Designed miniproteins, single chains, continued (4). Designs and how they scored, part 47

Each design is a single chain, and the fold is of that chain. pLDDT is the mean over its residues in the fold that is shown.

## One batch from the design tools (miniprotein)

Design m13709
Fold by ESMFold2-Fast:
Structure m13709 (fold): chain A 84 residues (1-84)
Amino acid sequence: MEEKRERVRELLKKYAEEKGIKLPDSFLDRLAEAIVEGKIDEDFGFFKNPEVRELLQKIYEALKNGDWEKAEEAIKELFDLLTK
């Protein structure tokens, strides 16, 4: 559980930094936990955007299936959308 959360956090940080986005460690930790635990609807108000919610759900489902490649692609798409 903790290892999976940390790996998601590192992927979020990597792709955020590639887009020039500096996110606080506390925010990255909370987002990674919400994704891993499926608490997307309960923890973040900025998930009001349906496209953001769809990508977060896609990351969650990929992680549930152990598909880290698909999870990483969805994380990249998320930050592409957020920097538009």
Scores: mean pLDDT 74

Design m13710
Fold by ESMFold2-Fast:
Structure m13710 (fold): chain A 77 residues (1-77)
Amino acid sequence: AEADLERAREHLARGDNEGAGRDAVRAALRALQQLPKELLTRGIGLVLRAIGHLLDGDGEGALRDAEEVLRLAKEAA
């Protein structure tokens, strides 16, 4: 998850919004699997938003949503 976020940031730095979005969505999906049941609805909503941003070519938006899912997973651990 963290390694996927780092790759997403590298893709954004070179202007690759699609690559950044793909890595961000992958990170968010991995983090979603670590969420407790009480946070699953919020986590699913964030993953769907990240996918929406990827489809719109907004790698930065996808990365922001993915970072939020990872933050929720860390806070719940």
Scores: mean pLDDT 82

Design m13711
Fold by ESMFold2-Fast:
Structure m13711 (fold): chain A 55 residues (1-55)
Amino acid sequence: SMREEAAKIIAESEKLPTPEALQVLVKQLERLDLAGDYETASFVAKAAVALAERA
């Protein structure tokens, strides 16, 4: 599901230091936007914003 895909991306980013995690999330957002997967992108974007606010 779209939510499971987003959860996997977020979980992988959580294994990384904050700067590297943000880089991975941004690259995944670019990939999802190009693929037209806006639902998964919305969940990943929320996670990226929350992480950036904590950095």
Scores: mean pLDDT 80

Design m13712
Fold by ESMFold2-Fast:
Structure m13712 (fold): chain A 130 residues (1-130)
Amino acid sequence: AAAALAAIREAVRARVLEVLDWLLSDPRAEFLRNIPSERLYPDYYSRISNPMSLTELRFDVETGRLTSVAEFRAKLDQILANVKKLFGEDSPITKEAAALHAEVDARLAAIAAEEAARRAALAAALAAAA
Protein backbone atom coordinates (compact mmCIF):
# COMPACT_ATOMS: atom_id res chain seq x y z
CA ALA A 1 0.00 0.00 0.00
CA ALA A 2 2.68 2.55 1.01
CA ALA A 3 4.78 1.78 -2.11
CA ALA A 4 1.70 2.18 -4.37
CA LEU A 5 0.80 5.55 -2.77
CA ALA A 6 4.43 6.69 -3.18
CA ALA A 7 4.26 5.72 -6.89
CA ILE A 8 1.08 7.81 -7.35
CA ARG A 9 2.72 10.82 -5.61
CA GLU A 10 5.86 10.49 -7.78
CA ALA A 11 3.73 10.28 -10.98
CA VAL A 12 1.85 13.47 -9.95
CA ARG A 13 5.14 15.28 -9.15
CA ALA A 14 6.57 14.25 -12.55
CA ARG A 15 3.46 15.59 -14.34
CA VAL A 16 3.58 18.90 -12.39
CA LEU A 17 7.30 19.31 -13.28
CA GLU A 18 6.37 18.66 -16.95
CA VAL A 19 3.79 21.52 -16.77
CA LEU A 20 6.42 23.78 -15.11
CA ASP A 21 9.00 22.97 -17.82
CA TRP A 22 6.42 23.83 -20.51
CA LEU A 23 5.49 27.06 -18.65
CA LEU A 24 9.15 28.12 -18.15
CA SER A 25 9.82 27.62 -21.89
CA ASP A 26 6.86 29.84 -22.97
CA PRO A 27 7.92 33.42 -23.98
CA ARG A 28 4.82 34.83 -22.19
CA ALA A 29 6.35 33.59 -18.90
CA GLU A 30 9.58 35.67 -19.23
CA PHE A 31 8.58 38.14 -16.47
CA LEU A 32 7.29 35.29 -14.24
CA ARG A 33 10.50 33.18 -14.29
CA ASN A 34 12.33 35.19 -11.58
CA ILE A 35 11.42 37.75 -8.91
CA PRO A 36 11.79 41.28 -10.43
CA SER A 37 15.06 43.08 -9.68
CA GLU A 38 14.99 45.90 -7.07
CA ARG A 39 16.84 48.13 -9.59
CA LEU A 40 14.02 47.89 -12.17
CA TYR A 41 11.16 47.60 -9.63
CA PRO A 42 12.39 49.25 -6.38
CA ASP A 43 8.90 49.20 -4.81
CA TYR A 44 8.20 45.48 -5.56
CA TYR A 45 8.86 44.26 -1.99
CA SER A 46 6.92 47.19 -0.44
CA ARG A 47 3.85 46.47 -2.65
CA ILE A 48 4.04 42.64 -2.84
CA SER A 49 3.75 40.80 0.50
CA ASN A 50 4.18 37.27 -0.98
CA PRO A 51 6.95 37.28 -3.64
CA MET A 52 6.99 34.14 -5.81
CA SER A 53 8.58 33.11 -9.13
CA LEU A 54 8.22 30.09 -11.43
CA THR A 55 11.89 29.17 -10.76
CA GLU A 56 11.27 29.08 -6.97
CA LEU A 57 8.03 27.13 -7.54
CA ARG A 58 9.89 24.51 -9.61
CA PHE A 59 12.53 24.19 -6.84
CA ASP A 60 9.79 23.70 -4.20
CA VAL A 61 8.20 20.88 -6.28
CA GLU A 62 11.60 19.20 -6.96
CA THR A 63 12.65 19.28 -3.26
CA GLY A 64 9.25 18.03 -2.00
CA ARG A 65 8.44 21.29 -0.15
CA LEU A 66 5.29 21.49 -2.28
CA THR A 67 3.47 18.15 -2.51
CA SER A 68 -0.10 18.72 -3.82
CA VAL A 69 -1.71 20.04 -7.02
CA ALA A 70 -3.87 22.31 -4.81
CA GLU A 71 -0.79 23.91 -3.16
CA PHE A 72 0.83 24.33 -6.60
CA ARG A 73 -2.34 26.00 -7.97
CA ALA A 74 -2.42 28.37 -4.95
CA LYS A 75 1.19 29.46 -5.69
CA LEU A 76 0.31 30.09 -9.37
CA ASP A 77 -2.70 32.18 -8.25
CA GLN A 78 -0.31 34.21 -6.05
CA ILE A 79 2.06 34.84 -9.00
CA LEU A 80 -0.87 36.16 -11.10
CA ALA A 81 -2.14 38.31 -8.17
CA ASN A 82 1.37 39.82 -7.78
CA VAL A 83 1.52 40.69 -11.52
CA LYS A 84 -1.95 42.33 -11.34
CA LYS A 85 -0.91 44.34 -8.26
CA LEU A 86 2.40 45.52 -9.76
CA PHE A 87 1.27 46.27 -13.38
CA GLY A 88 -2.51 46.72 -13.07
CA GLU A 89 -5.45 44.70 -14.41
CA ASP A 90 -5.40 46.23 -17.93
CA SER A 91 -1.64 45.98 -18.59
CA PRO A 92 -0.41 43.77 -21.49
CA ILE A 93 1.80 41.83 -19.04
CA THR A 94 -1.21 41.06 -16.79
CA LYS A 95 -3.36 39.96 -19.79
CA GLU A 96 -0.59 37.60 -21.04
CA ALA A 97 -0.08 36.21 -17.50
CA ALA A 98 -3.86 35.66 -17.10
CA ALA A 99 -4.10 33.80 -20.45
CA LEU A 100 -1.10 31.61 -19.52
CA HIS A 101 -2.59 30.98 -16.04
CA ALA A 102 -5.85 29.71 -17.65
CA GLU A 103 -3.87 27.26 -19.86
CA VAL A 104 -1.91 26.00 -16.82
CA ASP A 105 -5.13 25.65 -14.77
CA ALA A 106 -6.60 23.33 -17.45
CA ARG A 107 -3.45 21.15 -17.36
CA LEU A 108 -3.51 21.00 -13.54
CA ALA A 109 -7.21 19.98 -13.57
CA ALA A 110 -6.26 17.01 -15.82
CA ILE A 111 -3.44 15.99 -13.44
CA ALA A 112 -5.77 16.23 -10.39
CA ALA A 113 -8.37 14.04 -12.17
CA GLU A 114 -5.66 11.45 -13.04
CA GLU A 115 -4.46 11.38 -9.40
CA ALA A 116 -8.05 10.94 -8.11
CA ALA A 117 -8.63 8.05 -10.57
CA ARG A 118 -5.35 6.32 -9.55
CA ARG A 119 -6.17 6.68 -5.83
CA ALA A 120 -9.71 5.32 -6.38
CA ALA A 121 -8.31 2.33 -8.34
CA LEU A 122 -5.81 1.60 -5.52
CA ALA A 123 -8.58 1.78 -2.88
CA ALA A 124 -10.76 -0.62 -4.93
CA ALA A 125 -7.83 -3.06 -5.41
CA LEU A 126 -7.07 -3.04 -1.66
CA ALA A 127 -10.78 -3.64 -0.84
CA ALA A 128 -10.94 -6.56 -3.35
CA ALA A 129 -7.78 -8.13 -1.79
CA ALA A 130 -9.38 -8.19 1.70
Scores: mean pLDDT 80

Design m13713
Fold by ESMFold2-Fast:
Structure m13713 (fold): chain A 55 residues (1-55)
Amino acid sequence: LSPEMQARIQRLREEIEELEKEIERNKDNPLKASILTFRRLALESEIYLLERLAA
């Protein structure tokens, strides 16, 4: 796994942590929470693909 890909994965993980905090803050707004959850899933999918490309 290249250093650039490792840095990308680390940044994506940090973005996911921030999104999880935003989801928690917006628990009383189901629509917004759903949109944020979809964004988190998209970032998780990118990490999955990057890790698979490195294998």
Scores: mean pLDDT 83

Design m13714
Fold by ESMFold2-Fast:
Structure m13714 (fold): chain A 69 residues (1-69)
Amino acid sequence: MELPLREFLERIPGVGRAVADAIIAAGYTTLEQLAAASPEELTKVPGVDLDTARRIVLAARAVLESRKR
């Protein structure tokens, strides 16, 4: 059981609905895309700073890693 991408993003500190929508609109529509992104690439999304970008990438990687165990 995996959270819908928008709900996953909204749970990350610093990410509200508007920022989650902006990330999806920028083409990040899967956890795999988020886990593969660099924090610096995510800062190109309006409302995403480097600290928030790091949290998103690490959280996405943690979810994907837990699926393999």
Scores: mean pLDDT 78

Design m13715
Fold by ESMFold2-Fast:
Structure m13715 (fold): chain A 63 residues (1-63)
Amino acid sequence: KEEALKKAIELAEQGKTEEAGRLLLEAGISPQEVIEYGEKQGKEKAGLNAALGAIRLKHQELL
């Protein structure tokens, strides 16, 4: 889980929010977990963007 969180933050920092979101969903990481991880790493924006990517992908599955 920690490796997936780290990679998702890296992808979000590169603007790859969809890839970050997909990684989080595949790893079973909640949006809240990546937001908290981003805050702890001083990368709050990247954490929020990764979480948004995951939420967007999950929402598409409901439609």
Scores: mean pLDDT 78

Design m13716
Fold by ESMFold2-Fast:
Parts: structure tokens; sequence; C-alpha cells
Structure m13716 (fold): chain A 67 residues (1-67)
């Protein structure tokens, strides 16, 4: 089942809330399931033509994974 952070990430993604997406990933850099959900969200956003939001998710994932 999805964690609370994963559910909040999906809600922020659907709402187009870039600030909330950044906050959730920054506050949960070691949450493997959240990061995996964020990777899936990138593909979904790009399939919907929401490249600007997909870019935000990609940037925060890159920051989380490089540490």
Amino acid sequence: SKSEAEKQLEEAVFAGDKERVRELILNNPDDEELLKAAEKAIDFLRSMGRDDLAEVVEEELRRAKEE
C-alpha cells in the first residue's frame, strides 16, 4: 500500500503544485517507495504533455540520488 508521502506526492502532481512536489522529495530523500513513485510520475506527466512538471520531479530526484 502507498505511504502518506506517496499519496501527497500524487495529489501534488495532479494539482500541478511544483513547490509541494519539491518539498515532499526534499523531506523524504531516503524513502525508496516515494522516489520510485516519483520516477513513475515523470513518465505519466510526459505522456500527458506536462513536461514542465516532469522537469521539476526529475531535478529533485537527481538531487536526492546524487547524495
Scores: mean pLDDT 77

Design m13717
Fold by ESMFold2-Fast:
Structure m13717 (fold): chain A 67 residues (1-67)
Amino acid sequence: DALERGLKALEEGNYEEAVRAFSATGTTKKEVLMLIAEALKKLGRYDEARQVLEAIGAPEEVIESLY
């Protein structure tokens, strides 16, 4: 399934595939959205990662960890 594919891609360092797979789930679960933000961070897409974290109400401490 898309979630399992995303987790595998993230583990293998294939961050582009991880974002695609997690996004394909259509989920609003905070845990999965946090994984999307992590993959976006690894791709250097910090603005998009920040938007995802803000949308799920992540604390500023977590948002600052995007470095």
Scores: mean pLDDT 77

Design m13719
Fold by ESMFold2-Fast:
Structure m13719 (fold): chain A 55 residues (1-55)
Amino acid sequence: MAREEALQTAIRAAKAVLDGNFDEAEKLLQELVDKGYITPEQAQALLDAARDVAA
């Protein structure tokens, strides 16, 4: 039921990273945390990994 919404938000976060918009990616990951789909630790790890690859 909520799985498709989580997937759509994750796709938008990935697109934001590809656009270099880490601010937008962070907001979308925070929405996933707020809805209980991922933990804050998982969101931070994904954001850190994306920044490390881009650096």
Scores: mean pLDDT 75

Design m13720
Fold by ESMFold2-Fast:
Structure m13720 (fold): chain A 82 residues (1-82)
Amino acid sequence: AALEEAIGAAEAAAYAGDDAGVPASAEGAAAMREAVKEIASKLTEEELKEAIDHARELLAAAKTEGGRANTRLVLEAIEEAL
């Protein structure tokens, strides 16, 4: 459940960024960071590593600057929880 939430949040952030083509606003970025930090706080070390691997794959697949920026933000928030 928590791992699925983390992966889903990373996917949503990546896809929203690619659709927009530009990074989220400062307020939007802060909201994403807080939401991901809350989810990441519920994950075990093993689940955090799995979420990081998924976020890295999403980052590699991102097509626009917005997708890359949003996905990197989520990846950094999960890495901070590790």
Scores: mean pLDDT 83

Design m13721
Fold by ESMFold2-Fast:
Structure m13721 (fold): chain A 80 residues (1-80)
Amino acid sequence: SALEEAKRYLEEAVKALEAGDYEKALEYAEKALEYAEKAGDKLLAVRAKELKALALEKLGKLEEAKKLLEEVLAERKAAA
């Protein structure tokens, strides 16, 4: 299912971040976000965006990371 794929890719993104493989972490976080959105799981989508932003930051893509973190903040405020 899309939900199972989202969880799998989130786990792979975390492992890649821990290993210092920031390019793979970004790829896995993007896949996790895609599947979380397909599943309609808002919490998983926010988590995937957070991991994507962290990977982008580690890769020096600061403006793209900042934009995603602003989206995360807005979504967390809307959910509260």
Scores: mean pLDDT 85

Design m13722
Fold by ESMFold2-Fast:
Structure m13722 (fold): chain A 90 residues (1-90)
Amino acid sequence: MEELAEELLKAAEEAVRKYPDDPQQIVDELSERFSELLAKHDEQFTLDEKLELGRLAVELARTIEEAYRAGKSADQIIEEVRKKARELLA
């Protein structure tokens, strides 16, 4: 679980770097990456674990959208995403 959460966090950071001016595209990229990770490890997850990973993806997407709406730069958005992921993985 922790390794997959770190992979999802990296995907979020990469999406923000690629599309700093397009929050919808960032969310779409994160959603696609989440689906790829879930498909790759489907047989290794319980339903509860899949729901937990999905909740993490939603929280990261929300954090990105809120930071973008607040007028934050890509670097600032990445910092907020990292902080949120650390709080959720603690």
Scores: mean pLDDT 77

Design m13723
Fold by ESMFold2-Fast:
Structure m13723 (fold): chain A 67 residues (1-67)
Amino acid sequence: MEPVEKARKAIEEARKALENGDIEASVKHIQEALKYIEEARKAGYKEEADRLFEEVHRLLQEIAAKR
């Protein structure tokens, strides 16, 4: 379950960066999360990857609202 765990960690780091006003760091962590989400999907964790992608989509909407 490593790619799922790595994706969750990257999403947590992205949210923490966003809370601190670091939009650039948040975007970098989102890119990392998307990489691990794709790896999780390939590994057969499709349902979990789809849920994690939805969390990333929500974070991207929050970033767009701040721009």
Scores: mean pLDDT 82

Design m13724
Fold by ESMFold2-Fast:
Structure m13724 (fold): chain A 61 residues (1-61)
Amino acid sequence: TTTYLVRSEDPEALEKALVRLAALDKITSVRRIDEHTYRVDSVLPREELAEILAEYGAEVL
């Protein structure tokens, strides 16, 4: 498990993506740190997480 900061200009879409990834056991924890940014712990490598989140208009910082 690796900790990432993830950001989106559409936090509602990002939150839906994170809930879905958590349901698939690809994310183990999610913490909102500001309006656009979440801290997530994931079993996915950075590149894979970034690819998935890009589909939802989000990025890995």
Scores: mean pLDDT 84

Design m13725
Fold by ESMFold2-Fast:
Structure m13725 (fold): chain A 63 residues (1-63)
Amino acid sequence: MTPEQLEAAREAARAALESKGFKARVVATPDSLIITIDFSGKTPDQVAEALRAAAEAARAALA
């Protein structure tokens, strides 16, 4: 993957998590996307939905 594709995926994942009300840090490396999320005050269902949204946003940015 190119650095531009990785940056696009990182930003898309971050924006998706932020839109769901999560504080998150997303870091792109050449071979991975590392997501750190603050789960404070969130239910398991809210966390699962936010992670799904972040994954879909990152996948769309790589298309």
Scores: mean pLDDT 78

Design m13726
Fold by ESMFold2-Fast:
Structure m13726 (fold): chain A 63 residues (1-63)
Amino acid sequence: HMAEEARRAALRAQRDAAVDNTLDILEKEYGLSEEEREKWRKSIRAVVDNGLALVEEQRAAAA
């Protein structure tokens, strides 16, 4: 077992939970349809993944 791989898997699970929480808030505040919720989930996940990659690159460059 690789501790780093396990940590990354846990972080992905937490990220997915955060995305679902964000979608729940958007659905309650703006009234998303089921189809729109699925499209937004994919879009938000992609944005979060790209954002996290940029943050990690900036952090590595600063360290």
Scores: mean pLDDT 74

Design m13727
Fold by ESMFold2-Fast:
Structure m13727 (fold): chain A 55 residues (1-55)
Amino acid sequence: AERVVEELRASAETFEKKGLTEAAEKLRELADRVEAGELSPVEAMEEAFRIALEA
């Protein structure tokens, strides 16, 4: 979980710096939900792949 959160936040910052603001916001939301225990790491990884492919 902690590792997935770190990866999601790092990806979000990278996307934000590249001007992919919507994708960055979605990745931050996933990280926040994993940290809060509202979303499983597996679900977060699946959604992150979708966000990355759309960006």
Scores: mean pLDDT 79

Design m13728
Fold by ESMFold2-Fast:
Structure m13728 (fold): chain A 119 residues (1-119)
Amino acid sequence: MEAEKYKKELEKLLEEVLKEAESFNNASLAVVILGVTEALNILKDLPADERGARLAAVAAETAALVAANDKAGLIELLKRLIEETKKAAEEAAKNNDVERLKAAKSAIKLGLRVARALD
């Protein structure tokens, strides 16, 4: 099933993100966190207003952690978002939402490219 393939690729990409997280600076971690949050919003099919509000809330939490120089807090936030994203990806795969799985994967890949450029 095509959805199962994209779910597995997304899960593998999230594991790669978590492995690289320890080597990223705080600005790169912030970008990755926002990329994973966008992927989660896509998978949950949230309305545009709720998607914007959730991105703003995570951006504010991330900015506070960066200002506090709290790398451990950034990594814990990332771990929490990754686990939520994996659950959302499983639900999307059960519903055969191939386009959302592809879009979520693209959001994470974009976040990783920007984070690597900032590191």
Scores: mean pLDDT 86

Design m13729
Fold by ESMFold2-Fast:
Structure m13729 (fold): chain A 99 residues (1-99)
Amino acid sequence: AEEAEKLIEEAEKLLEEAEKALEAGDYAKALELVEEALELLRKAMKIATEEQLPRLRELLERAIELALKIMKATTEKELIDRASALILKAIGLLLELEL
């Protein structure tokens, strides 16, 4: 429970940093931060309590929202492809939470 909370808090911080990177026009950094956040959320899901599931769902949804914003903001195919892959990864994790 305490270890899951630390992973969740770090993931939230990474998503906040990703939002700032997006606002600064650093789309590559924003995607890297979203990817790191998703990895922490994946780890948190393995050890999370039922009470932590709503927060995990919220952060996964936030990761999807950020990746979608990056896709809309950039014309670079490589960054669009990376954002799309992260959206699919986050959707997969959300589906695991419903099992």
Scores: mean pLDDT 87

Design m13730
Fold by ESMFold2-Fast:
Structure m13730 (fold): chain A 94 residues (1-94)
Amino acid sequence: SMVEEVEKKIEELIKELEKKLKETTDPAEMLGLVGEFAGRVVALVADLPKEEAERLLEKTEKKVLEIVEKIAPELTETVKEMLKRAKKTLLERL
């Protein structure tokens, strides 16, 4: 299934993001990593039906916020806003 392949790729990207965030101490670099991650996830879900894209984006947001809260809790609100903006921009195209 295309949806299952996309979901698996997103899970791999989340693991890569978590590793990179743990290796970084600069807040600006952390936000850059989250932005790059969000762009890659948007590209992966762009060809999916809107309902599946929304479901995967919501699941991804929850997991990323849990990771950020543990590693850099001070950035949680900024990351939440970044992810909501990325989601809105994509869904306006679908």
Scores: mean pLDDT 86

Design m13731
Fold by ESMFold2-Fast:
Structure m13731 (fold): chain A 70 residues (1-70)
Amino acid sequence: MSRLLKVHEELNKIFFEAREQLKTHSIEEVAEKMRKKVEDLAEKYGLSEEEKQNYYAMIDAHLAWLEREA
C-alpha cells in the first residue's frame, strides 16, 4: 500500500475523532489535539514540512465545516 493512502486513512481517523471530541471539548482544544496528531503522523511516515502544512490546512477546513454544522 502506498504511503499516501496510509496517511489519508490516518487523517480520516483524526477527523472522526475531532467530530466526537467537539461534543465535549472546545473547538480550540480539538484543533490543538488534531495538530498534535498530524505532528505524530509526520514523524511516523516522514512527511515533509510542506506536506505537514498542507495537512494543517485540511484540519482548519474540516473544523470550519464542523463548526458550520454545530
Scores: mean pLDDT 77

Design m13732
Fold by ESMFold2-Fast:
Structure m13732 (fold): chain A 72 residues (1-72)
Amino acid sequence: MEEALELLQKAGTLAAIKDLPEVLELIQQAIRLLEEGNIEEALKLLKKAYELAKKTDPEVAKLIERAMEILE
């Protein structure tokens, strides 16, 4: 869990720097759901964030993918 949150915080920071507002919002919502213990809903949002990031920034996409692998 903690490692996944660290990866998502890093992905969010990079998304903010690279001006990817839709990806950033999905990551922030997923982090809140994970802190609440709602892993299933967080994974749904992360899959959406991953698909968007995959098209625009492969570095952000890989961080999201690694976080999802830890949570699954």
Scores: mean pLDDT 84

Design m13733
Fold by ESMFold2-Fast:
Structure m13733 (fold): chain A 59 residues (1-59)
Amino acid sequence: GPEAEAARRAAEEGDAVAAAVAAWQSGKIGNPELGRKGAAAGQAGDAEKAAEYAELASG
């Protein structure tokens, strides 16, 4: 969905904070546990991992 796409774009740009926010939003509409894991990864500076979790949270 658009949230998972936003997380991937943020990861491509190296924006871990934007990736974390997008992963959290992805969890709101899909799997909240995976969204939280993505947000935590992004907050830790791992934009790629945040994007991976955002995709998983979206289904």
Scores: mean pLDDT 81

Design m13734
Fold by ESMFold2-Fast:
Structure m13734 (fold): chain A 65 residues (1-65)
Amino acid sequence: GAMAAQVAALNKEFREKLKKAKNLDEIAQVSRETAARAQALGLISVSADGTTTGVPAGKPFKAEK
């Protein structure tokens, strides 16, 4: 699919997991899992210093809001 479709699917998964999160610790965990998935899909890159870059949107993708 298009890169936009991959971003939309990732955002949908993130939102669904956030709806099930009961506290801030679980929200942080969901954010970390979503960032790892985005990196695995090639939607973001994480440098050795922790800098995150979003490739399809042209802006950094942050695990947290």
Scores: mean pLDDT 64

Design m13735
Fold by ESMFold2-Fast:
Structure m13735 (fold): chain A 77 residues (1-77)
Amino acid sequence: SMVEEAEKLLEEAEELLEEGKPEEAGRLMTQAADLYGKAGDEEGLERVERLTVRLILEFEAYEEADAVGKVFKKHGY
């Protein structure tokens, strides 16, 4: 399902952040956000949003965080 795929992408994004790879993590988070948005999974979107805070606070990855935010806007959030 889209939710199961999004969950796997988000798990991989968390691992990538632990490896210090915010650009790769941001790409997977953007994909996960799109899948959660298509599924209407607001709890999944909240999980992506929390991980986006880590992109900003730990890595100053503003471009990656902005890309995730654009996907949220696309889905009406």
Scores: mean pLDDT 89

Design m13737
Fold by ESMFold2-Fast:
Structure m13737 (fold): chain A 61 residues (1-61)
Amino acid sequence: MAEHLRKVRERAAELLTLPDEEQLRYIDELVKEGKVDEARDILLTLAAAGHPLAQALVDRL
């Protein structure tokens, strides 16, 4: 089985230690690279962890 969910959770936990602005920049970079599915999975994980902007960003993808 792929370690995808573990990797997504680790990245989301790392991002939660950063200011909201830096979190948004990281997601923006993933989208620009065409990694929309990875960006979506990270945003869903952040939203589940209580990130205030993550749910709104998921809706925009």
Scores: mean pLDDT 73

Design m13738
Fold by ESMFold2-Fast:
Structure m13738 (fold): chain A 80 residues (1-80)
Amino acid sequence: SPSAERSRRLLQALLNQPSLDAQIDLAARELGLSPEAVEAVRRALLNNGPLDYNGTPEQRLRAQEAYSLLVTAEQLKKES
């Protein structure tokens, strides 16, 4: 699907970033995250816990997509 292809391309781009901050910045830019959504994703990644964010439905969906891709990128780096 177009959504799956977009997610795959973004995942590859995330794997090429030099730092976690660069990965978060790229995901925020590509998925259009609000500053509040970015901070929620950053907290979840740093705490290795679930995403806890009470934003708009659209921002919650984008934050969840970003979090899922960033967790996947971290897992793939550990397997390399």
Scores: mean pLDDT 83

Design m13739
Fold by ESMFold2-Fast:
Structure m13739 (fold): chain A 64 residues (1-64)
Amino acid sequence: SAAAARAAAEALLARLRAGEPLDEAQAREFLRLAEEAGGPGGARVEEVDGERVLVFGDDWGAAR
């Protein structure tokens, strides 16, 4: 469900914010969960200076 996908995405985001990097598989899973939650554009993987990083919109990071 979209609610379950959102909860799973938020759990991954919390780990990232605690200083744990995401590998490629975790980054792809996060994007899949974010899209399933009905919100493309809030988070994406971008390549910056040859490295893949996770980029967030400001509304995506808000806890309720």
Scores: mean pLDDT 63

Design m13740
Fold by ESMFold2-Fast:
Structure m13740 (fold): chain A 64 residues (1-64)
Amino acid sequence: SDDAIATAEALAKQKTPEAAEAVLKLVERLLKEGDIETARKVAEIAAKVPVAKEAAERAYKLIE
């Protein structure tokens, strides 16, 4: 969903561990809802931010 992608981009720009955790929780929620495509896009956004790298790696593991 557009809202989820916008939220992920805003969180990634904060470059904080708390924002990274929020992105991971967003991916988990999207996967529980069955929105796998949006979950992949959110994880990809997180992966582009060094501080969110661990959260992005965990998100990819949840999708696989």
Scores: mean pLDDT 71

Design m13741
Fold by ESMFold2-Fast:
Structure m13741 (fold): chain A 66 residues (1-66)
Amino acid sequence: MTPEQLKKKAEEHLKKAEEHIRQGDRKGAAEHLVKAVWYAHSLYDVDPETSDKLIQQAHELAQRLA
């Protein structure tokens, strides 16, 4: 998987997580957040700035599940 594909996958899962949060689906949101963080973390060695931004966005969304 290329860095561009990893970024796209992370962004897709963050968008889905936000949609699930708005619907009150805590389990669905958590699943997508875990996947988003995994793809973002996989970017760290090649694009740490983008990785950090995506991980921060995932953590901000995760706080809304509490």
Scores: mean pLDDT 84

Design m13742
Fold by ESMFold2-Fast:
Structure m13742 (fold): chain A 62 residues (1-62)
Amino acid sequence: RAREYIERAEEAFRRGDLETARRYLEQAYKAAVEAGDEEAVRRALELNKRVNEAMGRTFVPP
């Protein structure tokens, strides 16, 4: 489930839909933490950093 949210966030990010990417990243991060999926947590945080950079923000957690 977490990886599905990451994939949707990546697609939204590629389209420039940063708000949709952020919403999927919030769900991805929660699901990854609950599942103990360290790889999914890392991917969500990396993509979240890229989304924040594209939005002109400093660090904003998912």
Scores: mean pLDDT 78

Design m13743
Fold by ESMFold2-Fast:
Structure m13743 (fold): chain A 78 residues (1-78)
Amino acid sequence: MEKEFHKQRAENYEKRADEALKKGDKLTAAAWYFAAGVHYYEAGDIENAKKAFQKALEAGKDNPVVQETAKKFIEELE
């Protein structure tokens, strides 16, 4: 039950992040990709969690908080 909830939330956040990135809103995209990564992780979807955190890191490359937190989560999933 909770895993399905987290997967649906992760997919929704990833869609929002993709749309924000297309609009040039890199800060919002980074935040949504990070949220997607957390929810993929909670769903047990480690591969999509890694991808989402990597996208957050790329979109948020000028945001040190996003870079540090996303890197930490990627390292925990390695």
Scores: mean pLDDT 81

Design m13744
Fold by ESMFold2-Fast:
Structure m13744 (fold): chain A 55 residues (1-55)
Amino acid sequence: SEAQIEELEELAKTMSETTQLAAGMIIDSFRKQPASDKQFEAALLNLKNMEEFFK
């Protein structure tokens, strides 16, 4: 949903440049093909894991 995309965008703003690039690609993918709730939850987890790796 649009609200889920907005949540991803807001989360990405708090993260490193590398994670923001990854978030941008995920958001673009979800805009082209709407994500399921499960895919959205996986994306949030993946972005948090990437941030931990690159901090």
Scores: mean pLDDT 76

Design m13745
Fold by ESMFold2-Fast:
Structure m13745 (fold): chain A 72 residues (1-72)
Amino acid sequence: SNAAAEAARQAAEARAGDLGEKHMKTVKDILSGKIKPEEVPLDLLEALRTAFENAGMEEDAKRVKELIEKKK
């Protein structure tokens, strides 16, 4: 019951952590000019925004949102 839900949550958090580090590198590369925002798919930018919002990184989420708005 709750133990199964807790195990699933811990597995999701561990997976999200690994993905979060990879997404953080991507955002840093974009912000440093190593990757141009125009070269990043809109869907990926939206996924990064959601990931940072869920991680409580509101400032990084706002930066990604600005890149999304410029792309539209």
Scores: mean pLDDT 67

Design m13746
Fold by ESMFold2-Fast:
Structure m13746 (fold): chain A 73 residues (1-73)
Amino acid sequence: DPLRAARDAALEAVKGLGLSDEQLTLVEINLAIAERYGRGDELPEIVRRTLLKLGVSEEDAQAVADKVAEALA
């Protein structure tokens, strides 16, 4: 399941960023909403934008998004 692999890749990558439990929960919720509403192809961009809103650097947010895109391929 590419969507499951992409979600798992995103959650593992964000653990390295030192986010709080509340911030990690918000990332997980946004990914789950994207999956439920058929926005799976947008998962890399959704995760990138969510991380930027949480104060993650553009470089780190893009690196996580790239890992999500690889898991979807």
Scores: mean pLDDT 79

